# Designs tried in a protein design run: designed miniproteins, single chains, continued (5). Part 84

Each design is a single chain, and the fold is of that chain. pLDDT is the mean over its residues in the fold that is shown.

## One batch from the design tools (miniprotein)

Design m18918
Fold by ESMFold2-Fast:
Structure m18918 (fold): chain A 60 residues (1-60)
Amino acid sequence: LEAEARRAVEEGEVDLSALLEALGVDPTSAEAGAAADVNGDGVVDAEDLVALLKRVRERE
């Protein structure tokens, strides 16, 4: 899953807005930035997308 998730993020197959919606977060809200910044470094990047995708998979 981690290798597949990372590859999907690198290929642009993973949409941050779609991941947030799957977790029940409105991607247009002020809360979206905090929810997307999983590692708390103030930047939303590929590592955060991978972490969010894993959370979506674990929730299902």
Scores: mean pLDDT 69

Design m18919
Fold by ESMFold2-Fast:
Structure m18919 (fold): chain A 75 residues (1-75)
Amino acid sequence: ALEYLRKAKEALAAGDVEKAKEYGNRAIQELVNRGDVETAVQVGKLVQEAIKAARAGDIDQALAYMDKALELAEK
């Protein structure tokens, strides 16, 4: 999960919103598969906010949401 979230952040920094969405979804699936359903829900919300910010052109805000998602997934 953590590796896919890092790849999603990298994709957002590069402006590749679709690739970021794919990596974010893979990270959420990995969290669900290991039983971290609560973390998966919280990470999913942050990834959606990051995608929304990136689509609006606010890359700094998108990366901030991804950093928060990474911190939650690391716990």
Scores: mean pLDDT 82

Design m18920
Fold by ESMFold2-Fast:
Structure m18920 (fold): chain A 100 residues (1-100)
Amino acid sequence: SLEEKAEEVLKILEELALKIAELAKDSPVVKEMVELVREAGIRIAEALREGDTERALAIVDEFERRMEELIEKLPPEVAEKVRKLVDEAVARIREIIEEA
């Protein structure tokens, strides 16, 4: 159960990283965004494997704040698309973390 949750979160964030890399490919911050997504995935997965739900949620909150700072540096049309993808991924991850 905890390992399955960790693997599902990692899959969601790897899919997010690939979509961001495509949408923001010409942006100077794309590498930093992709690295942030992958780092968050590893940290959330580790917290979930340890059964630390509070830490997992705290990492998600930090990830959202740090991503928004990078998203603000993108052209407006790209920023809106990336923000939507991040919001959708975060909503799915929160639901997985909160599943009994």
Scores: mean pLDDT 87

Design m18921
Fold by ESMFold2-Fast:
Structure m18921 (fold): chain A 85 residues (1-85)
Amino acid sequence: SPEDQINKVLEETREELERILKEISDPREAALEGTKLMMRALGEIEDIVLEALINGEISQEEADKLMAKANEEMKKLMKEFDEKL
């Protein structure tokens, strides 16, 4: 389902952010790489939602709810990442 695909992207993004924190000692470089990762993850989520909507798998209302939930989870990941820098 689109929700399962989005949850997988979010989980993989969390794991990659943790690797950035462990492997990159310079906080400015870590912040840059984390930002790039978050931008790519958001794009992947938007593509998942758009494809499901175009294919008639979900309604516009469901698409809006999935995007709202994904955006809130992405904000949480970004805050957690920034706090650990």
Scores: mean pLDDT 88

Design m18922
Fold by ESMFold2-Fast:
Structure m18922 (fold): chain A 62 residues (1-62)
Amino acid sequence: NEKDIELGKQYVEEFAEQLKKKYPDAKVTVEYIDGKKAKITVEYKGKKFEQEVDLEELGKEL
């Protein structure tokens, strides 16, 4: 539901901010897909890490 999606989105935004603070030279991007999923991409020192999360499922676990 929308409440869980909103909680998941807030968590993703906080997580991205923490990554930017911890790795200031890293390129951190968040892409929202269909308003239900977030794709987080971190590029650091030539390494690329990608993680997709379901915002509703993430919000339910919070």
Scores: mean pLDDT 79

Design m18923
Fold by ESMFold2-Fast:
Structure m18923 (fold): chain A 87 residues (1-87)
Amino acid sequence: SAAVRERAEAVAAKLEAALKAPIPEETLARLREEAAAMDAEAARAEIRANLEAALAGDPVAAARVGLALHQLARLEGEEAALEALAE
């Protein structure tokens, strides 16, 4: 639990840094709509597919990861989202 939280907090800080770059509102609206349609399996796959690019500073990849984490937390709770980030 503590190790998962610590890893998740470190990843979240890097995602937050990447998200300081501007993303067009039209792009964000599309990504929000895509994420809202995801089930838990799709959300986990989205996180895995985009995490490395997001950690490298890609703001669109960071937005995809953040939105998929929010959807996963909504479907299965915050612990599931934190565990997905710790992978």
Scores: mean pLDDT 81

Design m18924
Fold by ESMFold2-Fast:
Structure m18924 (fold): chain A 64 residues (1-64)
Amino acid sequence: SGMEEKEKAKKVKEEMKKQSEQAVKEGKPPDSELSEIDKKRVAIGQQTNDVNAAKAAFEKWMAG
C-alpha cells in the first residue's frame, strides 16, 4: 500500500475502539491499550529501542 503510515494508525485506532465496545457489551471493561497508562507505555517504547530503558522510564513516570 502507498498510505502505510496513515492506514496503520487508522486501523489500530478502529481495532482498539471495536475491542473496547465489544468488551463493554460482554460485561467487562477494556483493560488493554485504551487507557492513559497503556498509551504512555507505548509512547515511551517508541522513543527508545531498548526495552529495559523503556521499562525504567515508564516506572519513573508512574512513581513521579
Scores: mean pLDDT 58

Design m18925
Fold by ESMFold2-Fast:
Structure m18925 (fold): chain A 143 residues (1-143)
Amino acid sequence: DRSRLAMNDAEWAALTAPETQRMRRENLSPSERAQRLEELLRRLFPLAYEATQLAIEGVKLVLRAQQNGDGIEEAQKKAAELFLRAAELMEEAGLLKAAEGFRRAAEHVLKGDVHAARDDAAAGYRAEGTTAMRFFAELITLD
């Protein structure tokens, strides 16, 4: 939903307040609350969620190839394609700073620098300047 991606911190708080109150009322564990928030992000920001999942998949491909010592160059190329697809989804959503972050991340992942790639993608999300995009920055930097 493109219109929700442009929301400011007050609009995000108003949108998420009923869900946060419901989670408290249901006495959810911290893990259950994290899962519920991720499901909310998937529903409210499907393009940003898809882009973030593609980037996470790309990171996992490179890390697995590096761990196994096999297919490293092929994994790096595939991961770069996934990051570039994430950039296209961000452009479609109107998140041009996040899109640029994903393009820079693609250059780093081609070199096997997964840490720099995550940082570039997260910096792009943070540069959008909204609390909602900061949640995606946190998701992409998870270990």
Scores: mean pLDDT 79

Design m18926
Fold by ESMFold2-Fast:
Structure m18926 (fold): chain A 81 residues (1-81)
Amino acid sequence: SVASRIEALRARLPSLPPENAELARQVIELASQLPDDEALAALDDLEAAIATAPTHPEGARARIENLKRAIEGKLKQLQRQ
């Protein structure tokens, strides 16, 4: 479920640098506002980005920032209808 994925991801946030943890937290909050199928896809992308952080921290951060912008754009379109 979306709730299970959110809980699992939140448990991983303390292992990240504070700035990346805050971005990931924002992505989780935004993804929770999407339809379930799209929320799960976004959370899967976030999990993959977090998994790369130990070896590619800047790449992981950029990926999380891009994911946040994509979700924000989609939510704006959904809220206008």
Scores: mean pLDDT 81

Design m18927
Fold by ESMFold2-Fast:
Structure m18927 (fold): chain A 75 residues (1-75)
Amino acid sequence: AAEELAAQAVGLSASARAALTLYLSLNPDAAERLRQDPGALQRVAVELNEKFDDTLSVSANVQLVKRIVEEVLAP
């Protein structure tokens, strides 16, 4: 499940984990790629932990998650 996968991204705040969970639930292909690559998941966690701002809207933070995941998963 998206929640279980997001929980494996260590070092995230509850709000950052919620944004990651929402993104992964809407993007099953990205979720599967991250499930198969724990190193990529940890790179997403590191970037998201550094850049996440819980004072911003949920929409803005989900867009941040999308950019980070797309960059990490780029060929």
Scores: mean pLDDT 81

Design m18928
Fold by ESMFold2-Fast:
Structure m18928 (fold): chain A 64 residues (1-64)
Amino acid sequence: SALEEALAKVKEWVEASVKKAKEESGVTDISYEVSVEGDEIVVKATIGGKTLVMRLSAEEALSL
């Protein structure tokens, strides 16, 4: 389904972004979680004890 494809794409994008951030900034205290809530993909990232939440529709995710 489009949602499953979008979820896989977001996971890949987040993983690549975290790797780049660790390499460029030296910050190692980064954790993330990618999940599905209804028809949206939710990314929760914790950096240095601060949590950021991003919500993407399947359409937005497939445009990454």
Scores: mean pLDDT 79

Design m18929
Fold by ESMFold2-Fast:
Structure m18929 (fold): chain A 94 residues (1-94)
Amino acid sequence: MSPEELAEEVLRLVEELLEEVIPDPKERALWIGLARWSIREILESSKSVEEFAEGLLRAVEGLFATLKALYPEHAATLDAALARIRALVEEALR
């Protein structure tokens, strides 16, 4: 999997999760925009696939920590999604 393909797949999973967690379309659009911007910045600034993977996981962990604080009822769903994204990133590095 290329870094670009990994970025798109992670974004797809994050967008699906945000649809489940955030009921307000305007807030959801803002979070999707922030996620897309963050992942793109990490992709453009990373010098290696490993650096990109580390930056991507750090950004997703930060996003999900914030979402768990705002939507504690979805904490289990967010933790499960983070585990899936982490597994996907680890597989992409093989």
Scores: mean pLDDT 84

Design m18930
Fold by ESMFold2-Fast:
Structure m18930 (fold): chain A 91 residues (1-91)
Amino acid sequence: SKIDEIVEKLLKEKGLPALERAPDTEENQQTQIAQALEIAIEKGLEFPTDVSPELIEKTIKKLEELIKKGPENKEAVERLKKIIEKLKEIL
């Protein structure tokens, strides 16, 4: 998906492992996504200039679904919530 492409691009720019290499658990995927996006946002790495507000909204919804599916990883959930708040500020 386009959202996965954005996340993969951010991971690559930061030198983090690609999503395909994430361990086979939803918790590990949430942690990697949360860390990559949090680091990208904190370091001022912006989404591509071609990212529409609609695509940002879709990213927020995807992150909210990840929170819904992985309740046991509390730290990843909290990081995802912070990323969602920052994305909402960009809208």
Scores: mean pLDDT 59

Design m18931
Fold by ESMFold2-Fast:
Structure m18931 (fold): chain A 97 residues (1-97)
Amino acid sequence: AKPSKEELETEILEAMIQLAAAVANTALDKAEEKSEDEEKKRYLRETKREIDELARRAIEEVRRLVKEGRIEEAIELVTRTVREIHRIADEAIEKAK
């Protein structure tokens, strides 16, 4: 009955994606600082933009699923997105070594 429940569920799920992106971006920033190769630095910066875009699109989809009452699907999307963000960051850091 109160909008607050939907808003709280959305805020928690969005915060999980935002935290994953923040952790990944911090790791990518550290990898960029350690690199002396300008092409590797560009690749890491492009990876940060890819992660930010993935997070943005996932947050939009989470909002839609929560509004439709599809909470289980929203949770599954968050879990998959968090895993994918970490995978993308880890692979980029490894390739930049």
Scores: mean pLDDT 86

Design m18932
Fold by ESMFold2-Fast:
Structure m18932 (fold): chain A 70 residues (1-70)
Amino acid sequence: SKKEELLKKLTEIGDEAVKTLTPEQLKELSEWFKEGLEKVNNQPEEEREKALEEFLKEFEKKVEELKKES
């Protein structure tokens, strides 16, 4: 299902972040991630899947931004 694909992609992006970012960057990322996921969860049912998909795009961008800060 699309939900399973999105969860798998989320896990893959997170795993890459853990392997490439510093502990300090990971702390910043985890706080950002928690806030973003709360926003997705607060969307109406019909919008949640789309919100999660957009969140994954922003998550990938955030990891790239943190890599540039190193």
Scores: mean pLDDT 80

Design m18933
Fold by ESMFold2-Fast:
Structure m18933 (fold): chain A 68 residues (1-68)
Amino acid sequence: SSDEEEADRLLAEIREVKDKLLAGEISAEEAIEFAVEVMLRALGLPEPLRERVFGAVQELLDMAYELL
């Protein structure tokens, strides 16, 4: 479904941002801004897809906050 494709795309984008954050290519602040944007996009997704994306966002936020 298009919702599953959107969830998979958001998860791939989260992974890319995590990799860039770990490599020092983006700031923790930029990662947090991205995480907020992804959460807003994920609000339109049905459960359990929304929950899966929110879990990945939380992992990114935890990583970014450790770097602040």
Scores: mean pLDDT 87

Design m18934
Fold by ESMFold2-Fast:
Structure m18934 (fold): chain A 113 residues (1-113)
Amino acid sequence: SSRRERENELVRKAVERIKRVVEEGARRASALDPARAEEIRRLAEELIERLEYTADGGIKAGDSAVNIMNALAATAGLGADRAIAAVPSAAPIFREMERRIRRIAEEAAREAE
């Protein structure tokens, strides 16, 4: 249906915005702690894969954009917690990344209404 196609497109656009936020967070964290750059890169890649998997799974299951956005925000929170545990020096950067992702998810959820 046209509504389902619009919601799926909103989810896809939100995921692309979220991926850019993760990539920027990883870049900033790597600049702050260059010795941990490889670990930060792997954590960012793992988070991006989980975010894409969550979005694709929700779309295939016919979940609402709101439910998918809530799942993406939760996935980002877990990813930030993992990154902070691995690289505590970059904790403020990972928390800013999480906040930006939550804002993107909230905006996409509102547009779906």
Scores: mean pLDDT 90

Design m18935
Fold by ESMFold2-Fast:
Structure m18935 (fold): chain A 110 residues (1-110)
Amino acid sequence: EREERLARVKRYVDQALKFAEKAISLLESKGAEAVDEAISYLRQAAMNVAAAAFYAGDTELAREAIKLGDEAVERLRQHRDDPQAALGIAREAYEKLKELADKVLSRAEA
């Protein structure tokens, strides 16, 4: 049961980081034209970290993940015409989501 829960949490975390990596890759390859698609992938990343946190038993971490996603999306919308700023925002969001995912994994292992 504990092992099954941890495996589920790890799956959501892995998927979240892949979605965030996809957002960065799209901005690197297509620049400003990819901002709306990158927003979609960062939202999916935040939702998967939130799902992982929920299954780890921490609804507060789930709320923090959604907040990080919403803040990153808002900042990307403000910088649609600045591909370098958009890329920086996506990379910062990836790092913050990864840090939050590490906290989620620690709670799932406890």
Scores: mean pLDDT 88

Design m18936
Fold by ESMFold2-Fast:
Structure m18936 (fold): chain A 78 residues (1-78)
Amino acid sequence: SSSLRERLKALMQEHIALGTERTMAIMKRWLIERYGEKDGLSPAEIEELVAKLQKKADELDAQVKKIQAEIDALKAQL
């Protein structure tokens, strides 16, 4: 139905947006781990920022997986 296709398109857009945010959080964590000390961050500041970015990435990963499951369920109804 058109309503199912509209919902699928909305979920696919949300999936891309959340996936992008997750990738950015992972990349920022990697950069801080590799370059933070050279850029003037203390070990304690690096640990805190890495932990915050890891938590954000984990929360976004859970959201991406939930949206993917909803996409898969809707595709099975088409």
Scores: mean pLDDT 89

Design m18937
Fold by ESMFold2-Fast:
Structure m18937 (fold): chain A 89 residues (1-89)
Amino acid sequence: DPDLKIAEEMNELIQKWLLEKETVTLEFELKSTSNGATSRVVLEITSSGEVKVVDVSGEGATPEQTAAALEVAEALAEVHIERFKELKS
């Protein structure tokens, strides 16, 4: 599964940075294929399992699209934290 492979490679990189730096900044950009609107979310995660919203912005995106991008980004950050905890066990 290509999506699973990409997620695993990203998780390995994030885990390495968490071990080395104890924090990782994640930047997500979502682009609508129907109208070209872009939403950008910047999160910081820590090796202790904390998630901080650093920045949320959009170009041509509705508030609903930007909110959806934030929810997806936060969910992905939590998955990386959970996988990091499993690898430490």
Scores: mean pLDDT 72

Design m18938
Fold by ESMFold2-Fast:
Structure m18938 (fold): chain A 91 residues (1-91)
Amino acid sequence: MEMTEEERKKLTVTALVTLRVIDELLREIEETGDVEAVLTSTEEKEKRWEERLKEWEEEARREAENMTEEERERVIAEARARLAEVAALAA
């Protein structure tokens, strides 16, 4: 089963955005020491995250287009590993 180039690019963009989200959340938790405060949703916080996600998606699309196939595979694998780590911590 081989992914199309378009599907691979979309997955790479999603992986890049996912890695940025995880890194930013962990950084905020380290800075505040308050997991609940970082994860608590407010209208102001949701608006900030929407703007950040849009910026990161645009950056990720540009980055993904300049990546080699090997780099794309590495990013996807890294995102998968990081998601597995987060899932294990939440269990």
Scores: mean pLDDT 75

Design m18939
Fold by ESMFold2-Fast:
Structure m18939 (fold): chain A 55 residues (1-55)
Amino acid sequence: SMMLKENTYKSADFALKTGTDSSQKLKDKGDTEGAQQTLENGKKITKKLIDDGDK
């Protein structure tokens, strides 16, 4: 269903945005290592959401 895939990509976009925003806040606080970990985790979650949506 196109609607199901649309919702999956919307959720993936939201996860990526949230991860990026959280990473930026950590970087602003001087937690560069935590910022990188948060960004990588956000990308991993986004990839999983897209992969699961394509199954």
Scores: mean pLDDT 74

Design m18940
Fold by ESMFold2-Fast:
Structure m18940 (fold): chain A 74 residues (1-74)
Amino acid sequence: HMEEINRLIGAVLRVIGLAVELEIKTGNKEFSKEVGERVSEILRAYDNGEITPEEALARLKELEAEVQKRLAEA
């Protein structure tokens, strides 16, 4: 369980870090805010027992890929 939680924490930090980089590069706060909301929704679903740690991690990886794509295009 702790290894799963550590992976989730790492994924959250990566997504947030990329979103902050994108905001600094573009000056666009709307997408950064959206990313924060989506991270909160994923973590809430996990906390409520609606999804597994593996499902939460998968959703965070999808979000990371989306942020990375936007950062590359910016």
Scores: mean pLDDT 83

Design m18941
Fold by ESMFold2-Fast:
Structure m18941 (fold): chain A 104 residues (1-104)
Amino acid sequence: TAAELAYEGGEKAKKGGMEAMKANPEALPLAIAGVLSGIGGQFLAELAIEKGNDKELAREAGLSAYSGGLSAKQAGIKAKNEKAIKLGEEGIELGKKAIELAGK
């Protein structure tokens, strides 16, 4: 479902931010943004599921996962950490798919 894709995207953003933080302290602000948006996306996705797969909440969860993925990718680039970059990209893709599916 859209909410499940958003939850997974939030997890990827969160993990990407954490990997970037471990690699380079200069990535910390972007990495924190990725982690927090990832957590927010997961929270909204869980709430969407609880509300019978609410499409509006699933869309907001997808937007949060997408934003978190962007931040995690940028943090990974700054940290020169390939794993963080890939996790951020996965968060972006999953967030976009969640937004698209929530609109159907």
Scores: mean pLDDT 88

Design m18942
Fold by ESMFold2-Fast:
Structure m18942 (fold): chain A 64 residues (1-64)
Amino acid sequence: MPSNEERIEKLKKEAEKLKLPKDVLDTINGLIERAKASTDESAREALIRGAEDLIRRYKKEKAE
């Protein structure tokens, strides 16, 4: 299982590779940066999950 730090890096790379619209990419990058700045692990997990969910939702909608 990858660590939270590895998950964040993977999310960042995936968001860029997907060529997301600037607005969506900025939101995801903002969530990731907030997660990295957070000292609270619960907040970090929530932010990582938010970014992950946003990417999945976008991919599903576009793929469909």
Scores: mean pLDDT 75

Design m18943
Fold by ESMFold2-Fast:
Structure m18943 (fold): chain A 92 residues (1-92)
Amino acid sequence: MAELARQLEAEVNRFLEASREPAAEFYRALKAGDREAARRALERLERVYRELASGLERIIAQSPPGSPVQLEAERILEKVREALEELRRLLA
């Protein structure tokens, strides 16, 4: 399981690095009432979330059923879906 745990950490770290700028732009644009800038930032942020979701789904598929790595990847994937719904709601 060490390899899958490292893959999970790599996916999360990649997400944290890639999401920083578009997330900051999104919230700044929302605060300023700049709907066009917020939409552009959300599109970039959604791509980063989709990349994370894809990586998590691969890890889940490769993990033994009920393993700690599978359960953790499933938990993060659920949070990803919740976050995307919330972000879209903020712009709606």
Scores: mean pLDDT 87

Design m18944
Fold by ESMFold2-Fast:
Structure m18944 (fold): chain A 69 residues (1-69)
Amino acid sequence: GPAEALEETARRLGELAREVGLSEEEIEQVKRLALEGRTDQAGALLVLAGAPAERLNEIGRELKRLEAE
């Protein structure tokens, strides 16, 4: 359901945030934004931290597929 999609979004964006070297506090901020449905703001924070746009696009496509089920 929608809540599960937001939780999965938060999990995956949090993993990417850790991968690109964000602090634990910043990782929690990314997860909070995703859980609030602010995936645009979470994505922007990740891009500013050096996350590749291609990785964000891949995650976004996978999550849209999960929502379509």
Scores: mean pLDDT 79

Design m18945
Fold by ESMFold2-Fast:
Structure m18945 (fold): chain A 104 residues (1-104)
Amino acid sequence: EIDKLVKELYDLAMLTIRSVAELRAQADALRDTDPARAALLDGIAEGLVGIVTGVVRSILKKYKIDQSTIDRIVSQLRDALLSGDEEKVKKIIEEIKKELEKAA
């Protein structure tokens, strides 16, 4: 079950990082000419990251992972998703897998 859950989180995170990168690139192109539209695109990108980090927080909480570890993982995942760091996202998902396996 953990392997399936981790695969689903990985697929969701990889879809999200690519969508966020595209939205942020479009926002950056518009910042000087249409700041309101740039802010809307940034808001959508933050919303997508919020969905993924919310799902991760919910799962880690159900497995009774401690709050400080949850906050650290969620913070690192948010930063990696917003920055487009695919390698960092993969490492964080691997850490999530290890925490879930340790808690089971």
Scores: mean pLDDT 87

Design m18946
Fold by ESMFold2-Fast:
Structure m18946 (fold): chain A 68 residues (1-68)
Amino acid sequence: DAVAATFAALDTDGDGTIPVSVLAPVLRAHGLPDSVLARYDTDGDGTLDRAEFEALVAREALPLAPVA
């Protein structure tokens, strides 16, 4: 699915988390401020796991499908 494919593409080291530094450019490309990441980084460790990423996509309505 689109969320899983996008998460895998952003999780370049395959550890199941995405650094905020990788997500920030993606959010900026969609017109979202970096402060959005702080809402979903519940641990405050500077990374988002898959559940936090899925919540971000769902709530912010990000079109993360690879559109054909």
Scores: mean pLDDT 70

Design m18947
Fold by ESMFold2-Fast:
Structure m18947 (fold): chain A 78 residues (1-78)
Amino acid sequence: SSTITLPPISFTATGAFSITITNPLSTAADITLTVTKDGAVVQTITINALAPGQSVTITFSLPAGSYTLSATVTVLAA
């Protein structure tokens, strides 16, 4: 299995956050999203075995403010 860590992205929330994740790989993947504010983890989302070509949309409430999103992708071997 291979693990890919994406560069962190800074964003501003106004009460809600929505993200759509699509697996472009030929193999299923596990995806972990971590949302941090001022160095503290405020939300962790794990998507298990997202199938090739499949998409999932995650929506959650975030108080207004500045946040950082980090993503880790684990490629599952066939």
Scores: mean pLDDT 80

Design m18948
Fold by ESMFold2-Fast:
Formats: sequence, structure tokens, C-alpha cells
Structure m18948 (fold): chain A 81 residues (1-81)
Amino acid sequence: TSALRAARKALNAHPGDVEAMVAFAEAIAQETDPWAVLAGYLAFAVDLSLLDPETREKVLASPAYQAAVEAANRAADEFSA
């Protein structure tokens, strides 16, 4: 989607940027296509795993991260039916 593509492009331009990671999580949470949600969340999880601990903790503390996890769980449940 346009929002996911824009957020991913911003993160690719500024790797490890907390605000770019939070924006990516927000885009995942707002996505309605389950495939796009899961694909976005998997990419987000990989990027999150590459962050230093301090930066990672800031992203994990964001409300956007929780919303992205909830969106990913809803999408995963659709494929587990």
C-alpha cells in the first residue's frame, strides 16, 4: 500500500531512526490487506532485530508498536482458520 511503501522508503533512507520505525509500525497498524500487514510486520521485525538495544526499546515502548502487533495477530488469525 501507499502508506507502507512510503514508511519503508523513509526507513531505508534513515536506517535505525526511531521515528521512521514508529511510522512503519503505524502504517502496518492502519493496513487492511492481511497479506500486506504480515509482509510489513515480518520486514519490521527483521529491522527491529538489527537495532541497538536502546533504539529497540524506544520503538517497543511506542503505542504504534502495540497497534502493529495487534494488526499482525488479526491478519495471522485469518490464515489460521
Scores: mean pLDDT 79

Design m18949
Fold by ESMFold2-Fast:
Structure m18949 (fold): chain A 112 residues (1-112)
Amino acid sequence: SPLAEELRAEIPDLTESLLAALATPNVSFDELVDAFLEELGRLGATPEELAGIREVIDVASDREMSPEERRARLAELRENAGPLVARFIDLLEELGNILLALEELLKERYFK
């Protein structure tokens, strides 16, 4: 993905910006998720679709699941998902691959 290549190239600045945003006392991950779901609702997502997207986010952000368990759980959700929720799962898998690549680059640059 061209976006993935750009993110890999600018990883130090992007990571610092993301960490700064997460460290901001008035912006939580839950608030970002709520704002995202509210915007999707304005764009015509149904309450059922919004609930499905929230469940996908909860699974994808579960730090206590192994990567294998998380993939299996997302695959199960995808089998029963409508088109919007299924596409969101596909996008999260792509984002997850980008974030893993970013983590490895960070380890190389800052933890040598």
Scores: mean pLDDT 65

Design m18950
Fold by ESMFold2-Fast:
Parts: C-alpha cells; structure tokens; sequence
Structure m18950 (fold): chain A 94 residues (1-94)
C-alpha cells in the first residue's frame, strides 16, 4: 500500500473518532431522547462498529500497524457511545 492510502485511512478513522465523541456528548446532554430513537441510534452505532472492526482487521492483516491502531482507537470511541445508548435504553425500560 502507498503512504497516501495509509494517510487517507488514518484521516477517516480520526474523523470517525470525532463524530463518535460528538454523538456521545449529544446523547449525554439530552434526557428526552425517545426510546425508538435510542434503539435506532444503537443499531446504527453497532453497524458502524462492525465496519470499523472489518477495516481495522484488514489493516492488521496487511501489516499496516499505525492504521490498525487508529482503527482500534475509533472502535474504543464508538464502544463508549454504544455503552451509553444501552444504559439510556435500560433506564427507559425500568
């Protein structure tokens, strides 16, 4: 792989980390999110996590260690969002 390809993938993982952090803050700030919306957001976050996992695993298999590490960091951020969404859903179902 070319250095340019690695730089693009790194930028994409950094962008995803920023998006996940903003989504986390949005969910934390809003106590009135409907259950249906939380469930839809959880499904979307899980789908994104699966995509990030596939991209990270591919980078690792190709020996692109810096890219794989950035992917792992992006997964860690979306895992925080998924955990919060699960907590909010559980609170509304209690």
Amino acid sequence: SDQLDDDIQLAMFEMQRSVSKLALKSVQANENIPLDTLQADLSSAQSMRDRLQRQRDRAAAEGREDVAAAGAAAIAEIDQLIALLNDKIAQKQA
Scores: mean pLDDT 89

Design m18951
Fold by ESMFold2-Fast:
Structure m18951 (fold): chain A 86 residues (1-86)
Amino acid sequence: SRAELERQLVLALRDRDYQRVVALLRQLGFSDEEIERIINGEELPADVQARLRDALRTGVEALLAQEDDEALTRLLAAIDAWEAEQ
């Protein structure tokens, strides 16, 4: 899905895997010129900036949604352990 590509983009950026970042941006519909500007840290046209921001936002939201269940499970386990020590 598009959201999975956006999630993978955030992970690739975190890992500084710029070859994978380029491949994912291309799959997300960015042109080679737009990708070059992004990777070089150049000033982006407003529409390109908005598309990149929206892709990163969706990717972060997808990561947080996946991690939320693990965080909740860990929190519940910690509460149970704390109650057992009282």
Scores: mean pLDDT 75

